Designed miniproteins, single chains, continued (4). Designs and how they scored, part 2

Each design is a single chain, and the fold is of that chain. pLDDT is the mean over its residues in the fold that is shown.

## One batch from the design tools (miniprotein)

Design m12034
Fold by ESMFold2-Fast:
Structure m12034 (fold): chain A 87 residues (1-87)
Amino acid sequence: SDVERMNRVFDEVAREVREKFGDTYSTKKFEAALGALAQDIRRWGIVPTDIALDSLRTMMEFAEVDQDFTDFVISVFREKASEAEAE
């Protein structure tokens, strides 16, 4: 299902971010933003990847997360979402 694909993408992105950056402030803020996005999707349904990424970017910018961290997250998310869509 689309929800299962979305959950897989979220889990894969969270794992890769945590492997690269560890248990840091930026990782914790990202995980909170990802949780908020997942809650919105549960309430309103699945949104296009670009809209999800714009929401995630806005939340990370508001939390003053480092730009290099944000760029890595967006890159990994796009990669994992593209892989899931190709299945």
Scores: mean pLDDT 79

Design m12035
Fold by ESMFold2-Fast:
Structure m12035 (fold): chain A 82 residues (1-82)
Amino acid sequence: KKKKAILYLNPKDSAEKVVEKLNIFMQGKSNKKEEGDHLVIDTEATPDELRKIADSIAKIASAVTGVEIKYDEKLNKFVVVE
């Protein structure tokens, strides 16, 4: 059966914690669900496919958490917008 990657985000998470969860998800790994978490993405996408939609993932995460997040193409990771 196909492997799933699941992203959970909490609107009360710190900006640093949100970025950590996103960068783990981009490796094709699911983060652990915690109290107050929202299921944001449930996908069979590979890490390569996730990288192609990284900007869209950043926008969704920003909308859910209120933290301004972008995908940094040079660093190949999510970062907080200062």
Scores: mean pLDDT 79

Design m12036
Fold by ESMFold2-Fast:
Structure m12036 (fold): chain A 102 residues (1-102)
Amino acid sequence: EEEYFEELLKNTDLSEEHIKALLAILKKYGVKLSKEKLVILALQVASLSELPEEQRRKAALALAEALGVKEEDREAFAEDLLELSEIIKEKKDAEPFIKSLP
């Protein structure tokens, strides 16, 4: 876990909290990935909020299928990823404003 956390911090712009949230989602649904695949997934999750609304859910469901999430859990997994993606976007969109505060 620590080695995976370090790889994500080094290769993504995600905060420690966002990385921990992603790892918790993967653990909840029994998803096991290599470090390389985990970095790719983290970047894909961060990019979900950049897609049009109608495409975000389809993309999240496609990730659930690609990761081998049980068919019965794919909707819940997709919803967890979309929620994390929105949290990441909110922090990123607020960052320039926050940094300008005295």
Scores: mean pLDDT 75

Design m12037
Fold by ESMFold2-Fast:
Structure m12037 (fold): chain A 93 residues (1-93)
Amino acid sequence: MITIHISGYGMSDDTGQRARDQITQTTGYQVNIYTADNSDPQSRRQANQQAQDGTQQSPNGIRIGVSSSGDDDSNTQTMINSGLRGARQAQSS
């Protein structure tokens, strides 16, 4: 089974949860999302470390990083698109 780990910078937990649910529903894969809303550099480092650790501990783990580029709906769609691209790449290998 493929497991996808996504770190989202400048994104809300709600955005992360919505993206996680849609990617999981579309792919059937396990998806873990790590968000940081970060006026604090330590919050970014923590999210990055959690995503890295999750990827290394998961058989066939994929790591994706996404940064905020607009409104919450745009951020949600960007995260979904990134997760789906990662899933397709893993299926092709």
Scores: mean pLDDT 78

Design m12038
Fold by ESMFold2-Fast:
Structure m12038 (fold): chain A 87 residues (1-87)
Amino acid sequence: SPVEELLEEIKKELEEFKKKVEEDPRLTQAQKTEITALADYGLREIEELAKEMEKKGVPEEEIIKKIKEAYDNLKKMLEDMYAQYLA
């Protein structure tokens, strides 16, 4: 489904982001763990949101919109945490 395709795209982007974090020599291992844990947690929350909306019979277009909004929020949180650790 388009929802499942979007979730797979998000998973791939987050995996690329986690690789970038793991390869950053400026971060401690603890900081890398915190950032990757937030990415993993955020993905699970987005997947749960999609599942609950599908269960409630929400139209697919609205589910996609909400997933994109949640992912934009997650990206901002990840960027803010990353910037905070480099400050």
Scores: mean pLDDT 90

Design m12039
Fold by ESMFold2-Fast:
Structure m12039 (fold): chain A 57 residues (1-57)
Amino acid sequence: MTPEEQALLDKAVEEAKGKSDEEIIDIANRLAAQLYQRGATPQQVAKAAKEVIDRAL
């Protein structure tokens, strides 16, 4: 994961904290789309999305 991708992940986690489960999922999906646009692999995207959900709950 690049430093830029890590920064996107960290911002998504902070945005997701205190949100509803539905909003957390939406934030994770938005991060996934951004990472795909940057050329991340499906495995990297899945890991990042899971981290947002796990850390926001």
Scores: mean pLDDT 80

Design m12040
Fold by ESMFold2-Fast:
Structure m12040 (fold): chain A 110 residues (1-110)
Amino acid sequence: MESHKITGLPEGSRVVAQARLPDGNLALLLERDGRYSVALVDGKTGEVLDQVDMPEGLTPTGLYVDEDGNVIVLAEDERGEGRLLRIPVRDGKLGPPEELDIDEYARRQA
């Protein structure tokens, strides 16, 4: 993996996690002042292409990529319950986060 300097991140942002997308771009989970966001970064230039804020009250614990190239965020709510969010990735842009029902999904797999 070639090392590139990332430009365009908000000042004071900490990279918590990263995942490589099938198109070679990067998804970054960012933290700033206890707030979380996901940034889409060009894998060749290191430029931020798009950014979306995570819903309030959720603490992200993992960042993944699905077979369609969407970003999957695993998070815990204020009650400590697991939540899954899907962020669509299309044409260098992030869609709004969509909550997935983990318990219903797990039940359908059994």
Scores: mean pLDDT 76

Design m12041
Fold by ESMFold2-Fast:
Structure m12041 (fold): chain A 117 residues (1-117)
Amino acid sequence: MAARLRRVLTRLSTLPKSDLENIITVASRVKLPSTAVSADPLGELVRLLEAILEHVELGYINPSTAITDPVHNFMIALIFGSAAVSPLVQELALEALRALVEGEPVDAIVERIVARV
């Protein structure tokens, strides 16, 4: 899992900071059930981030318009609002994306996240 997390974060780090900030803004507005618990937070986090990246690469999500485009906004909300995503996984994903915006090295982000799960 750590190698997959490093790979997805490295690829996400190639996106413009404004695009990452737009994904964070939309994703932070997704309301998840507070009672949802994850049996595999690291695996769920990796799958969530890989799904975001895949949808961006396939053109289904345009991060530059994510705040103002209701379709792209809805797709980001759907990825974060999936039945497999717990509030902990959402928090970890938002923390990782914010760290990428701040220019934190991917290895440092991976080490910190793995230590928490």
Scores: mean pLDDT 74

Design m12042
Fold by ESMFold2-Fast:
Structure m12042 (fold): chain A 92 residues (1-92)
Amino acid sequence: MLALVDASKEENLDAAEFQVQMAVKEAAKAGHKVVLVASPDGKANPRVVETAKNTAEKLGLEFIDAGTTEEALKKQKELEKQGIKAAVINVV
């Protein structure tokens, strides 16, 4: 699973928080056990990252701040090779 969340503008932050909560909830419903949050430049908005972390913890999912999207995708492949279903949420 790969989800895209737009947090590129301050005016988008409230919408981005709702989007990331929905993405984490969808990952949980789909049977994912791990949520990785990343951005193309490794600089995801801290408010959106914190919302993702809190939502994942509340739903019993492991949360990983993966930095860059490339690092998140590599980690996702490693987890899936171990039989662990992982979702990537890409914050732009």
Scores: mean pLDDT 83

Design m12043
Fold by ESMFold2-Fast:
Structure m12043 (fold): chain A 55 residues (1-55)
Amino acid sequence: MELTTTEEELAKKIADAIKKTTGIDVSSEQVVEAAKKGGFSGSELKDFAKVVGVS
């Protein structure tokens, strides 16, 4: 999965949001791996971050 610095920052924000909502400690690397398994591109990660409210 090819990510820019901005997309890596979004993955970190998504991980933080998951931790806040579920109490599960997840890393940005785990978010990237989950997106990769789901077939998401970096741009789709950005769209997902907006939907989750972490833009």
Scores: mean pLDDT 64

Design m12044
Fold by ESMFold2-Fast:
Structure m12044 (fold): chain A 63 residues (1-63)
Amino acid sequence: MLVELSDKDTEQLNKLSQSLGLPPLEKVTSLSTLEEVTRKAAESLGLTPTDEQVRATIENLTS
């Protein structure tokens, strides 16, 4: 599934991706890419998120 991000969310996620050494995100990106970025961000904070927690975070970003 493709997800269209707001300009604000795209900027925030790109800053996060750059800090994690990940490639920049496009405004229209796959749900899988958002899940990977979100999971790696949580892992960088010492968290072990469940798939459900990752999905909830993405829903908040895309709502």
Scores: mean pLDDT 70

Design m12045
Fold by ESMFold2-Fast:
Structure m12045 (fold): chain A 88 residues (1-88)
Amino acid sequence: MPDVDGSEFVDTARETLLSLGVPEEELKDLSDTEIASLGVLAMSLINQLESLEEIDELLPKLIEHYGSEELAERFKRILTIAVEKKLA
């Protein structure tokens, strides 16, 4: 059961993604839920990823979660940008 306003969490996730070099324009077309999920995934991946190849393994999981290949590909693109900035 959600105990806090989701808006605050989404704003934190958005700022995290922007700080990782994701363009604001890429986030503008995403829902609050999608932005929040991306923020969590980016933070988790950045701490564990040794290569960008591991992002390709996430695509099937993203498709299962959202039920859309288009959204999964968008997520993969954004996560690649965030992780690549961290690894550089």
Scores: mean pLDDT 69

Design m12046
Fold by ESMFold2-Fast:
Structure m12046 (fold): chain A 86 residues (1-86)
Amino acid sequence: MVEIVVAGSVEEALKAAKESGGKVVILDGDGATREDILAAIEEAVADKSAKKVYVTVVGSTPEIHARGQALAAEAAAEARARLAAE
């Protein structure tokens, strides 16, 4: 089973992926929708070599960053539900 993890920052995501051999998905929170984040997670998960996928969304302001992280958490939950259905 592929583990999907939401990271609070690009640095956190890259460090975790380096230590675990996971894949990193980084999105721009200023323009990204929940659907964009979900599509990026599903593309990363479709790579059968990845055992873990680390997702982070970077916003230009603390408010945009918080919104992006909330959308990433929702998209990750949906991606996990879809994986559990297979």
Scores: mean pLDDT 80

Design m12047
Fold by ESMFold2-Fast:
Structure m12047 (fold): chain A 64 residues (1-64)
Amino acid sequence: SEEKKLAQQLFLEAVRRAMEKANEEAKKLEDTGEQQLKLGDYFMGQLGKELRKKEEELEKIKAE
């Protein structure tokens, strides 16, 4: 359905934005394995935030 296609696009956009933020953080935290593990947690946190934003966008579109 059209809604599924839109949801898929919004999900991919959320992943891309989370990756961009994680890459910027990686540039600041580059050097140890411990920092790489923390970066993984950071990425998951950012992904959650971006997914929530895209879910809100989708709900607004559905409400219109």
Scores: mean pLDDT 74

Design m12048
Fold by ESMFold2-Fast:
Structure m12048 (fold): chain A 71 residues (1-71)
Amino acid sequence: MPLSHEDVKEVARELARKGLISQEQADEIIAALDAGASPADAVKRLIEALKTEQDQLEASGLIDRAATRAG
């Protein structure tokens, strides 16, 4: 996935703001990225943090929009 670390961090913050993941889950994903985790691994953790298929679809839309903006 062509997302940068900053793009994934922004998606994690947005999902926490929307209440789709907890702030603690967002902070853990951001900390993992800061520790050198790949954007792909961070996206996997973010998807695993989502509680429903609907939340996963919304997150996928945000990720796709972030990737389009980053390119």
Scores: mean pLDDT 73

Design m12049
Fold by ESMFold2-Fast:
Structure m12049 (fold): chain A 71 residues (1-71)
Amino acid sequence: SPVEEAVRMARDAARAAGELLKENPELGKQYADRAIAGFESLGPTGPAAVAALREEYEKALKEIEDEKKKS
C-alpha cells in the first residue's frame, strides 16, 4: 500500500540521518528535517510516514548518546 511504502521509506531516511549524525550532527539533523518536510507534503500518507521517521530518528539519537556515555 502507499502508506506502507511511505513508512518504509521514512524509516530508511531516519537511518540515513542517523549515520550522518555520527559524522556531522548538523548535517544529520538537516537531512532529517528535510525528510520530515518531504513526507509531510505527501498528503494522506504523510502523518504515518512522519511518525515512523521521528520514531526511528529518536532511536538513532539514543544509540549515539549511549555510545558517547560509554566513552
Scores: mean pLDDT 82

Design m12050
Fold by ESMFold2-Fast:
Structure m12050 (fold): chain A 84 residues (1-84)
Amino acid sequence: MLVFSPELQAKLNELQARYQELKANKAPETELRRVQLQAQELGAQELLDDAQKAATLALIAQLQKIIDESKSLEELEEQLRKLE
């Protein structure tokens, strides 16, 4: 049984609320994707397999960097295509 700490659960709830607010305000897809990756990163930290956890967190960090460096959805897609 995996039980998130109250602080981790609060952060996940905050990210979910932020995602819904951004979606309601028709924010760019890059901003929606950024919030999704932040939630996935928090979830990945609870993985029991240390090797799988490290690999997943590294991939999430790489994707977050690409999103942060991308100014448009088109640029984001081109950067993802260049990823290995």
Scores: mean pLDDT 67

Design m12051
Fold by ESMFold2-Fast:
Structure m12051 (fold): chain A 79 residues (1-79)
Amino acid sequence: SQREALREGLLRILEEKGVPREEAERWIERLLGMEPEEVIEETKKFDSPFHASALAAAQLRLIGDEIQAELERRREALR
């Protein structure tokens, strides 16, 4: 599924940044449940468990993963 593909992509990115898997999974589930405006509001809270740069990077990667998933679907259709 698209949501599962995005989740796995974000997991890889966060693990590459050295985030522990359990924490990364929690961040991803929370992030995927948020509207973009909610993510932006969360990054304004300096006491957030997520750093503004980390949440912004995760949000940008989520968009990137969405694009990559769409490209993957198109490539498979053209096989």
Scores: mean pLDDT 60

Design m12052
Fold by ESMFold2-Fast:
Structure m12052 (fold): chain A 95 residues (1-95)
Amino acid sequence: SSNVKKAIELLQQWLKDVETAVENKDVDKIKQLNEQTKEQLSTILDKETFETVNQILDSITKNLIGAVNSGNEGLIRGALSNMKRVVDGLISDLT
């Protein structure tokens, strides 16, 4: 459906924007991107699907912020790798 396609495009854009924010160590931007993306997805996804996606985005966001705040490049790489894996799975589930 067109709404599923829009949700996938939003998740792909969020992934790119968050990766850039992590590279810049910009925790405020990481938080902002999570809230903006959740708001946009809430208008596209049904309530039950949105609640699942919302929890996943919050979990990823918390993990990325923790990694950035640690200053540990290995933890940051691990958090980014986990984010990509989880988002790819989510996109597959939406298709």
Scores: mean pLDDT 90

Design m12053
Fold by ESMFold2-Fast:
Structure m12053 (fold): chain A 65 residues (1-65)
Amino acid sequence: SMLDEINELRKKLNDLLVEKAERGELTPEQARKVMELMDRAVREIGTNPEKALELLKEAIEILES
């Protein structure tokens, strides 16, 4: 389901954030942007889950750049 996909991406995003932060590879600019996208995604889950997925994917791309 789309909710399962959202939960998987949220888990992946959290794991990437933790890994990068622990290695000292997370910039303040990346952290701020990713946290903004995560907050927006959470607000969209109940009303526009497609937008939530898009925002989570954008956050992951920032961390994988």
Scores: mean pLDDT 86

Design m12054
Fold by ESMFold2-Fast:
Structure m12054 (fold): chain A 92 residues (1-92)
Amino acid sequence: DEAERNKELAINGAKSLLDMARSGLPSEELKEQIRKGKPIITRNLELVAKLDREIAKEAAKEVIKYLKETAELNPEVKPETDEVIEAAKRIV
């Protein structure tokens, strides 16, 4: 339950960034949102990893998927999304 909640918070963090990209948020504003989202996404993944490693791997896979889709929609934010992706990979 706790692991599932923290998983949802991490995934929803990444998904909200994708939704901002889909809405056409300008690159500089989207970069700022990704930087602000990074600690929220990574802290929740770390909490999941402490509770259940398998759920953490599943959560990280979804987070990485949404961040890659964000960079595909707006390639200018790829460095910022790559920083979050690399952090997620290190956690799980």
Scores: mean pLDDT 89

Design m12055
Fold by ESMFold2-Fast:
Structure m12055 (fold): chain A 72 residues (1-72)
Amino acid sequence: SKLKKELEEIIEKLINGEMSVDEASKKIQELLLKNLNDSEKILEMAEEITLKLIEKLDKDPEAAKKIQEERL
């Protein structure tokens, strides 16, 4: 899925520090608005976010901390 691939790239860049929280938030918001009337795609996005966060936390346990610090 194009949506899954685009979301995966955004999350990976965000967690790796290649993209700011503000930039990632805007891109994710644009993807949500683009697919707002498609519940299947919204569920696919939720699944992809969950999987990528779990994978990143397993490899870098401080990744979530970095995301939280940028939002504060």
Scores: mean pLDDT 69

Design m12056
Fold by ESMFold2-Fast:
Structure m12056 (fold): chain A 64 residues (1-64)
Amino acid sequence: KLVEKLKEEIEKILKGEAVDKKLKSPEEAEEYFRISSAALEAMLENPEASIEELAEKAAELYKE
């Protein structure tokens, strides 16, 4: 589920673990990059938002 993946990525960024992902394929790398970019953008635009709010906002950015 997209929102759950975004929530996990946001939590990893907050813990400093964002770069611990091992990528198996170019398609997986592209998906991970898009998820990470959406999560980071949501966090930068909404620094006071909760993790749940950030995941929802990042999901909107991902869908566009």
Scores: mean pLDDT 69

Design m12057
Fold by ESMFold2-Fast:
Structure m12057 (fold): chain A 77 residues (1-77)
Amino acid sequence: HMEQVKAELEEMIKKLEELRERLKTSDSPFAEQAIEALNEAIETLKKALESGDPEEIRKAVVKATAAFILAVGAELE
């Protein structure tokens, strides 16, 4: 199970990094805020991946989900 969780965290990091790169060229007034949220989520996911702590993983996934919603919202504007 932990190996599957690690793979899922790695995939989430990759997707958030891809969103961050797209937002760098965005004209949205929310792009900067979304990039900051993505940077924080990526770092939190990396720390959760290193620790393997279920509670840290849960917190990281919640933060990543929030950052993803902000990033998608910024891209749509």
Scores: mean pLDDT 80

Design m12058
Fold by ESMFold2-Fast:
Structure m12058 (fold): chain A 80 residues (1-80)
Amino acid sequence: AIQKSAQEIEAQKALYEVLKSKNEQEAYEKLQNLQNKYQLSAETIDNAIALAKQLHHPLAAYITKQLERIKQGKPLQPPP
């Protein structure tokens, strides 16, 4: 189905804000807030990973790794 729930739309907006992060620490904090506020579907996570790669985002490797951890039910890793 192409129709998305209001919660899924808000989760996508929050993921887009993660992609606007200037450094890994900011991305980590935004991802923690997103994970606490929204239940992320595997499809939503996969779409966010694809978008980060398409944008050639400077933090794409870090963001992709953290999104994969969320998808696997693992805790987020803070940046070093």
Scores: mean pLDDT 75

Design m12059
Fold by ESMFold2-Fast:
Structure m12059 (fold): chain A 61 residues (1-61)
Amino acid sequence: MPAPIVLSDEEIAMLIEYMRTLSIEDAEKSGKRLIEQESDPAVKERIEKEIKKLLEELRKA
């Protein structure tokens, strides 16, 4: 979509919990997609941090 998508903190948290149910590969792919779709630098940094934390947790399982 040409219009930028802005995600709220709650939406980010919900998406991270959803990605926690996925494989590491699918979670990483979904995370990259969310980062690419987000135009707000502060929200983008938040998503990157949450994705990194999620991937660390999934690798430990």
Scores: mean pLDDT 73

Design m12060
Fold by ESMFold2-Fast:
Structure m12060 (fold): chain A 78 residues (1-78)
Amino acid sequence: MKKAQELIEKAVEHLNEGLRKLEEGDLEGALESFEEARKYLEEALELSDELSPVEVELIKAQLKAVDSMIEELKKKLA
């Protein structure tokens, strides 16, 4: 498996964990999971040589979505 794809899979795992924690009412745990997902997506972008231009744009779009989720959780925890 390419390293970039491995990192994307880890990002998806953390995103799913964050969504599960939201369902359980664990907003702090959800925030931590989404921040980990963001970290893995950023690391995947650093390996852009392993990715097509369209894959890079899809990861950037996913990062924007994750950032929006993080900001909403920060507002609820403030």
Scores: mean pLDDT 83

Design m12061
Fold by ESMFold2-Fast:
Structure m12061 (fold): chain A 80 residues (1-80)
Amino acid sequence: SKKDIAIKLLEIALEKLPHPFVQELLRGMLEEVKKTTDDDEAERIINFLKSLLEYLRKNYPDYQKEFDEILAELDKLIAE
């Protein structure tokens, strides 16, 4: 389900991005995804995550490669 995909992506992002501020934001999103029982809500959270990751990529250039990889995985999963 979209919820399971969102959880996996957030867990991978938390593992790859050890920056404390980024991890705090991603943990909040993981909590919200875990609360949803609606795939449409999960999809909205994924889309918000994509926007947030694009914003963070611009402000944390040291992690640009990691953000690009996570965003590519999100785009792939949203397209399916």
Scores: mean pLDDT 74

Design m12062
Fold by ESMFold2-Fast:
Structure m12062 (fold): chain A 61 residues (1-61)
Amino acid sequence: SVRDRVEGLLAQMEAAVRAGRWEELLRLFEELSALLPQLSPEDAAAVQARVGELLDEALAR
């Protein structure tokens, strides 16, 4: 499902943040962003909040 794909991308983004792989993080973010219109507004908002948390974590390193 779209949800499973989004969850997989979020897990990959978390790994990229931990590994300091900025180019991979940006690529994964672009792939995830392309899927957002396929989610409900509530699910899209939750995913965007999680992405924000991951980007904040990345910037704090």
Scores: mean pLDDT 82

Design m12063
Fold by ESMFold2-Fast:
Structure m12063 (fold): chain A 55 residues (1-55)
Amino acid sequence: LGLTREQLERAEREAARLAIENPSLSSFEALREGLKRAVGVEPSEEEFKELSKLS
């Protein structure tokens, strides 16, 4: 993915916020939703898999 550092930071902040609001949400789901909110689009399953490989 062509995500900038700023987009990744926003995704992390949104994921943390979602985890607080929805403690039953998995870290994976929180990160995916955080990415959607941070970049304004839902990443494809393939793109999200590539992101998870980087971690």
Scores: mean pLDDT 69

Design m12064
Fold by ESMFold2-Fast:
Structure m12064 (fold): chain A 72 residues (1-72)
Amino acid sequence: NEEKLKELAEEGIKMIEEGASSEEVKKKMLELAKTLDPVARTTVEWGLNQIKGEITKEQIKGIEKMALLMLK
């Protein structure tokens, strides 16, 4: 479900660009991840859980790429 993953990543990046807190970005991305297929959802949730502080645009892009690879 590549399109939903792209939309999830774009929303997270947009929130960062608009000045949202890391907590708000993570919460929104976790909410959107629930609409993904189980493999993609688990990958996104795992990736977000690895971020212990500030979330960056580069980290969001990394999570998107990793989830896309796991979908094959």
Scores: mean pLDDT 82

Design m12065
Fold by ESMFold2-Fast:
Parts: C-alpha cells; sequence; structure tokens
Structure m12065 (fold): chain A 109 residues (1-109)
C-alpha cells in the first residue's frame, strides 16, 4: 500500500485529472466528452495503456488538438513522465514521485 504525502497526493490527483480531462475534452476547458465523471486513478488504469498515457502526456496536442493540457515534455524529463505514468496507473505499487516531479506538477494550472 502506497503512503502518499499530502503534497504528492494532490500533485498526482491534479496530473491524473488533467490526463483524463485532456483525453475527454472536445478542445474546451469547460467541456467533457464521453460522460467522464470525476474518475479516480483506478478508472484511468482500466481505460488507458501505459504507452498511450505516456504519449499523451508527452504531447497532448498531438492526440487532442486544442486541449488546454500543457505538453509535459516542456516541463518534465522523459524519465519523470514515465514515473508519473507508472504512479497514475499503479498508485499503490509504484514508488513515491520524485520531489522535482511533485514540484513541477504543482506549477500546472
Amino acid sequence: MAQLSDEEASALTQAGFLAMHGLNFDGSDAGVRNGVRAPDLTNIAKEVSKEELFDYLLDPQKYRPGTPVPAFKDLLTEEQIRELVDKILNPETAPQLSPELVEKLKTLS
């Protein structure tokens, strides 16, 4: 069982929320497509493969032009994006996010 710090849990929740909203938005910051309803990290793990989530976070605009989700490649290293993907898909088994990754996630808005 993963013991998340309050800061890590908040950053991870924000990243997971951005990933889900980016995948389901129609290019609107107010719109959600396919009826996504505040999905938890367990639901994300069932809907998205590791490779798909990694590619999406690396360049969201490539998969969904007009998405408000920023390109994580400009904020995070490839290793940090892979770390984030593993934590989103396996929150209980993946190791804690690096402090640098948590700090970068907090800058997303």
Scores: mean pLDDT 58

Design m12066
Fold by ESMFold2-Fast:
Structure m12066 (fold): chain A 78 residues (1-78)
Amino acid sequence: SLEELVKEATKLVAEALKQGLTKFEAIYRAVEALAPKIPDSQLPLLLVASAVAATLLSDKKLSEEEAAKKALEEVKKL
């Protein structure tokens, strides 16, 4: 589901950031891991979710749960 995709992307981004990776590297890691598991039509949704999650986790210091919720809200607008 879209909700599960956004949660998994947020989790992977959060794990990468905790390892000291940059926001770009964290986004790339989530996309690299999840892109093979989804249809190409969902790639823009994965990219937006990963980028939003990275910003919220790194810059706004939200929890993983709050970042996933807000990333899902942004993806639903697409």
Scores: mean pLDDT 86

Design m12067
Fold by ESMFold2-Fast:
Parts: C-alpha cells; sequence; structure tokens
Structure m12067 (fold): chain A 70 residues (1-70)
C-alpha cells in the first residue's frame, strides 16, 4: 500500500542517518515529514492518515535518537 511504502522509505532514511550529528538528523527528519505530507496529499490520503504516518516517523526517530528534541 502507499502508506506502507511511505513508512518503509522514512524508516530507510532514518537508518541511513545513523552517525550523523543531531542537527543533521533534525534537518533530515523535517525533510521526511515534509515529503510524507506532500506525497500523502498527492496520493489522496486523508489528513488523519498523513498525521499517523508522521507520528510513526517521529516515534521511530525518537527511538533511534532519544537525545533529539523533535
Amino acid sequence: STIEEIKQQAENIIRKSRGLSLDAVKEVTRGILDDIRRRGLKEGLSDQEIQEIQDYTIDLVKQEFPELDV
């Protein structure tokens, strides 16, 4: 599904961000959240579905980078 594809892409980018500075991870996270919204709107996802994917992504970032203020 589109939701699963977006989640998988976000997860892959977060994993590739291991070893970056926290400032760089914060910037990458903003980019992922923006891409989720842009792609979600283009694909006809509801605001609720877009928010659920963004929340999933934020939770994943917090798990990998607990020091990050997101």
Scores: mean pLDDT 84

Design m12068
Fold by ESMFold2-Fast:
Structure m12068 (fold): chain A 74 residues (1-74)
Amino acid sequence: SSMEEEVKKKLEEFIEEQIKKRKEAHENKDFEKMKEVDDEVIQKFKEVYPSIKEEEMIELGKKYEEEKEKILKS
């Protein structure tokens, strides 16, 4: 449905924004902000779970975790 597509697009945009915030927090050694960003991602997934395909949720979660790992290795 168009609503499911809109939810997916907004979730993708949210994840991109959170990746940026997570990178900035890492560069600043702001551990409290890193935790806040991670918690915001978890809460967003809980909010959208019933409105999005499980496969799309898994893919976006994997993208966030992979980008987080790359940030830690930088």
Scores: mean pLDDT 82

Design m12069
Fold by ESMFold2-Fast:
Structure m12069 (fold): chain A 97 residues (1-97)
Amino acid sequence: SQETQERISALIHLESLLESVKEAVKNKEPQEVILAKIEEARKTLEENKSLLSPELVEQLLSLLDQVEQAVKNKDYETALAHIDQAIKLISDEISSL
């Protein structure tokens, strides 16, 4: 359906943004660059929230907040763990559609 295609497209876009955050953390980019990428992912999630379940949106927003806090604390291992968890949630959702 059209709605399913729009949902898949939104999820793929979010996954791409989270992969970009992950690479920035792995490459030890400046904190402001990593935080800007997190904010872009958050904005994209908010703009597409009507296409997603409220539970998935709440889980992803919570994970983005945890990634932001870990990055601010320079706890990059914890940041990567939460990014991977968010990517897995999105990948699992795409696979369920």
Scores: mean pLDDT 90

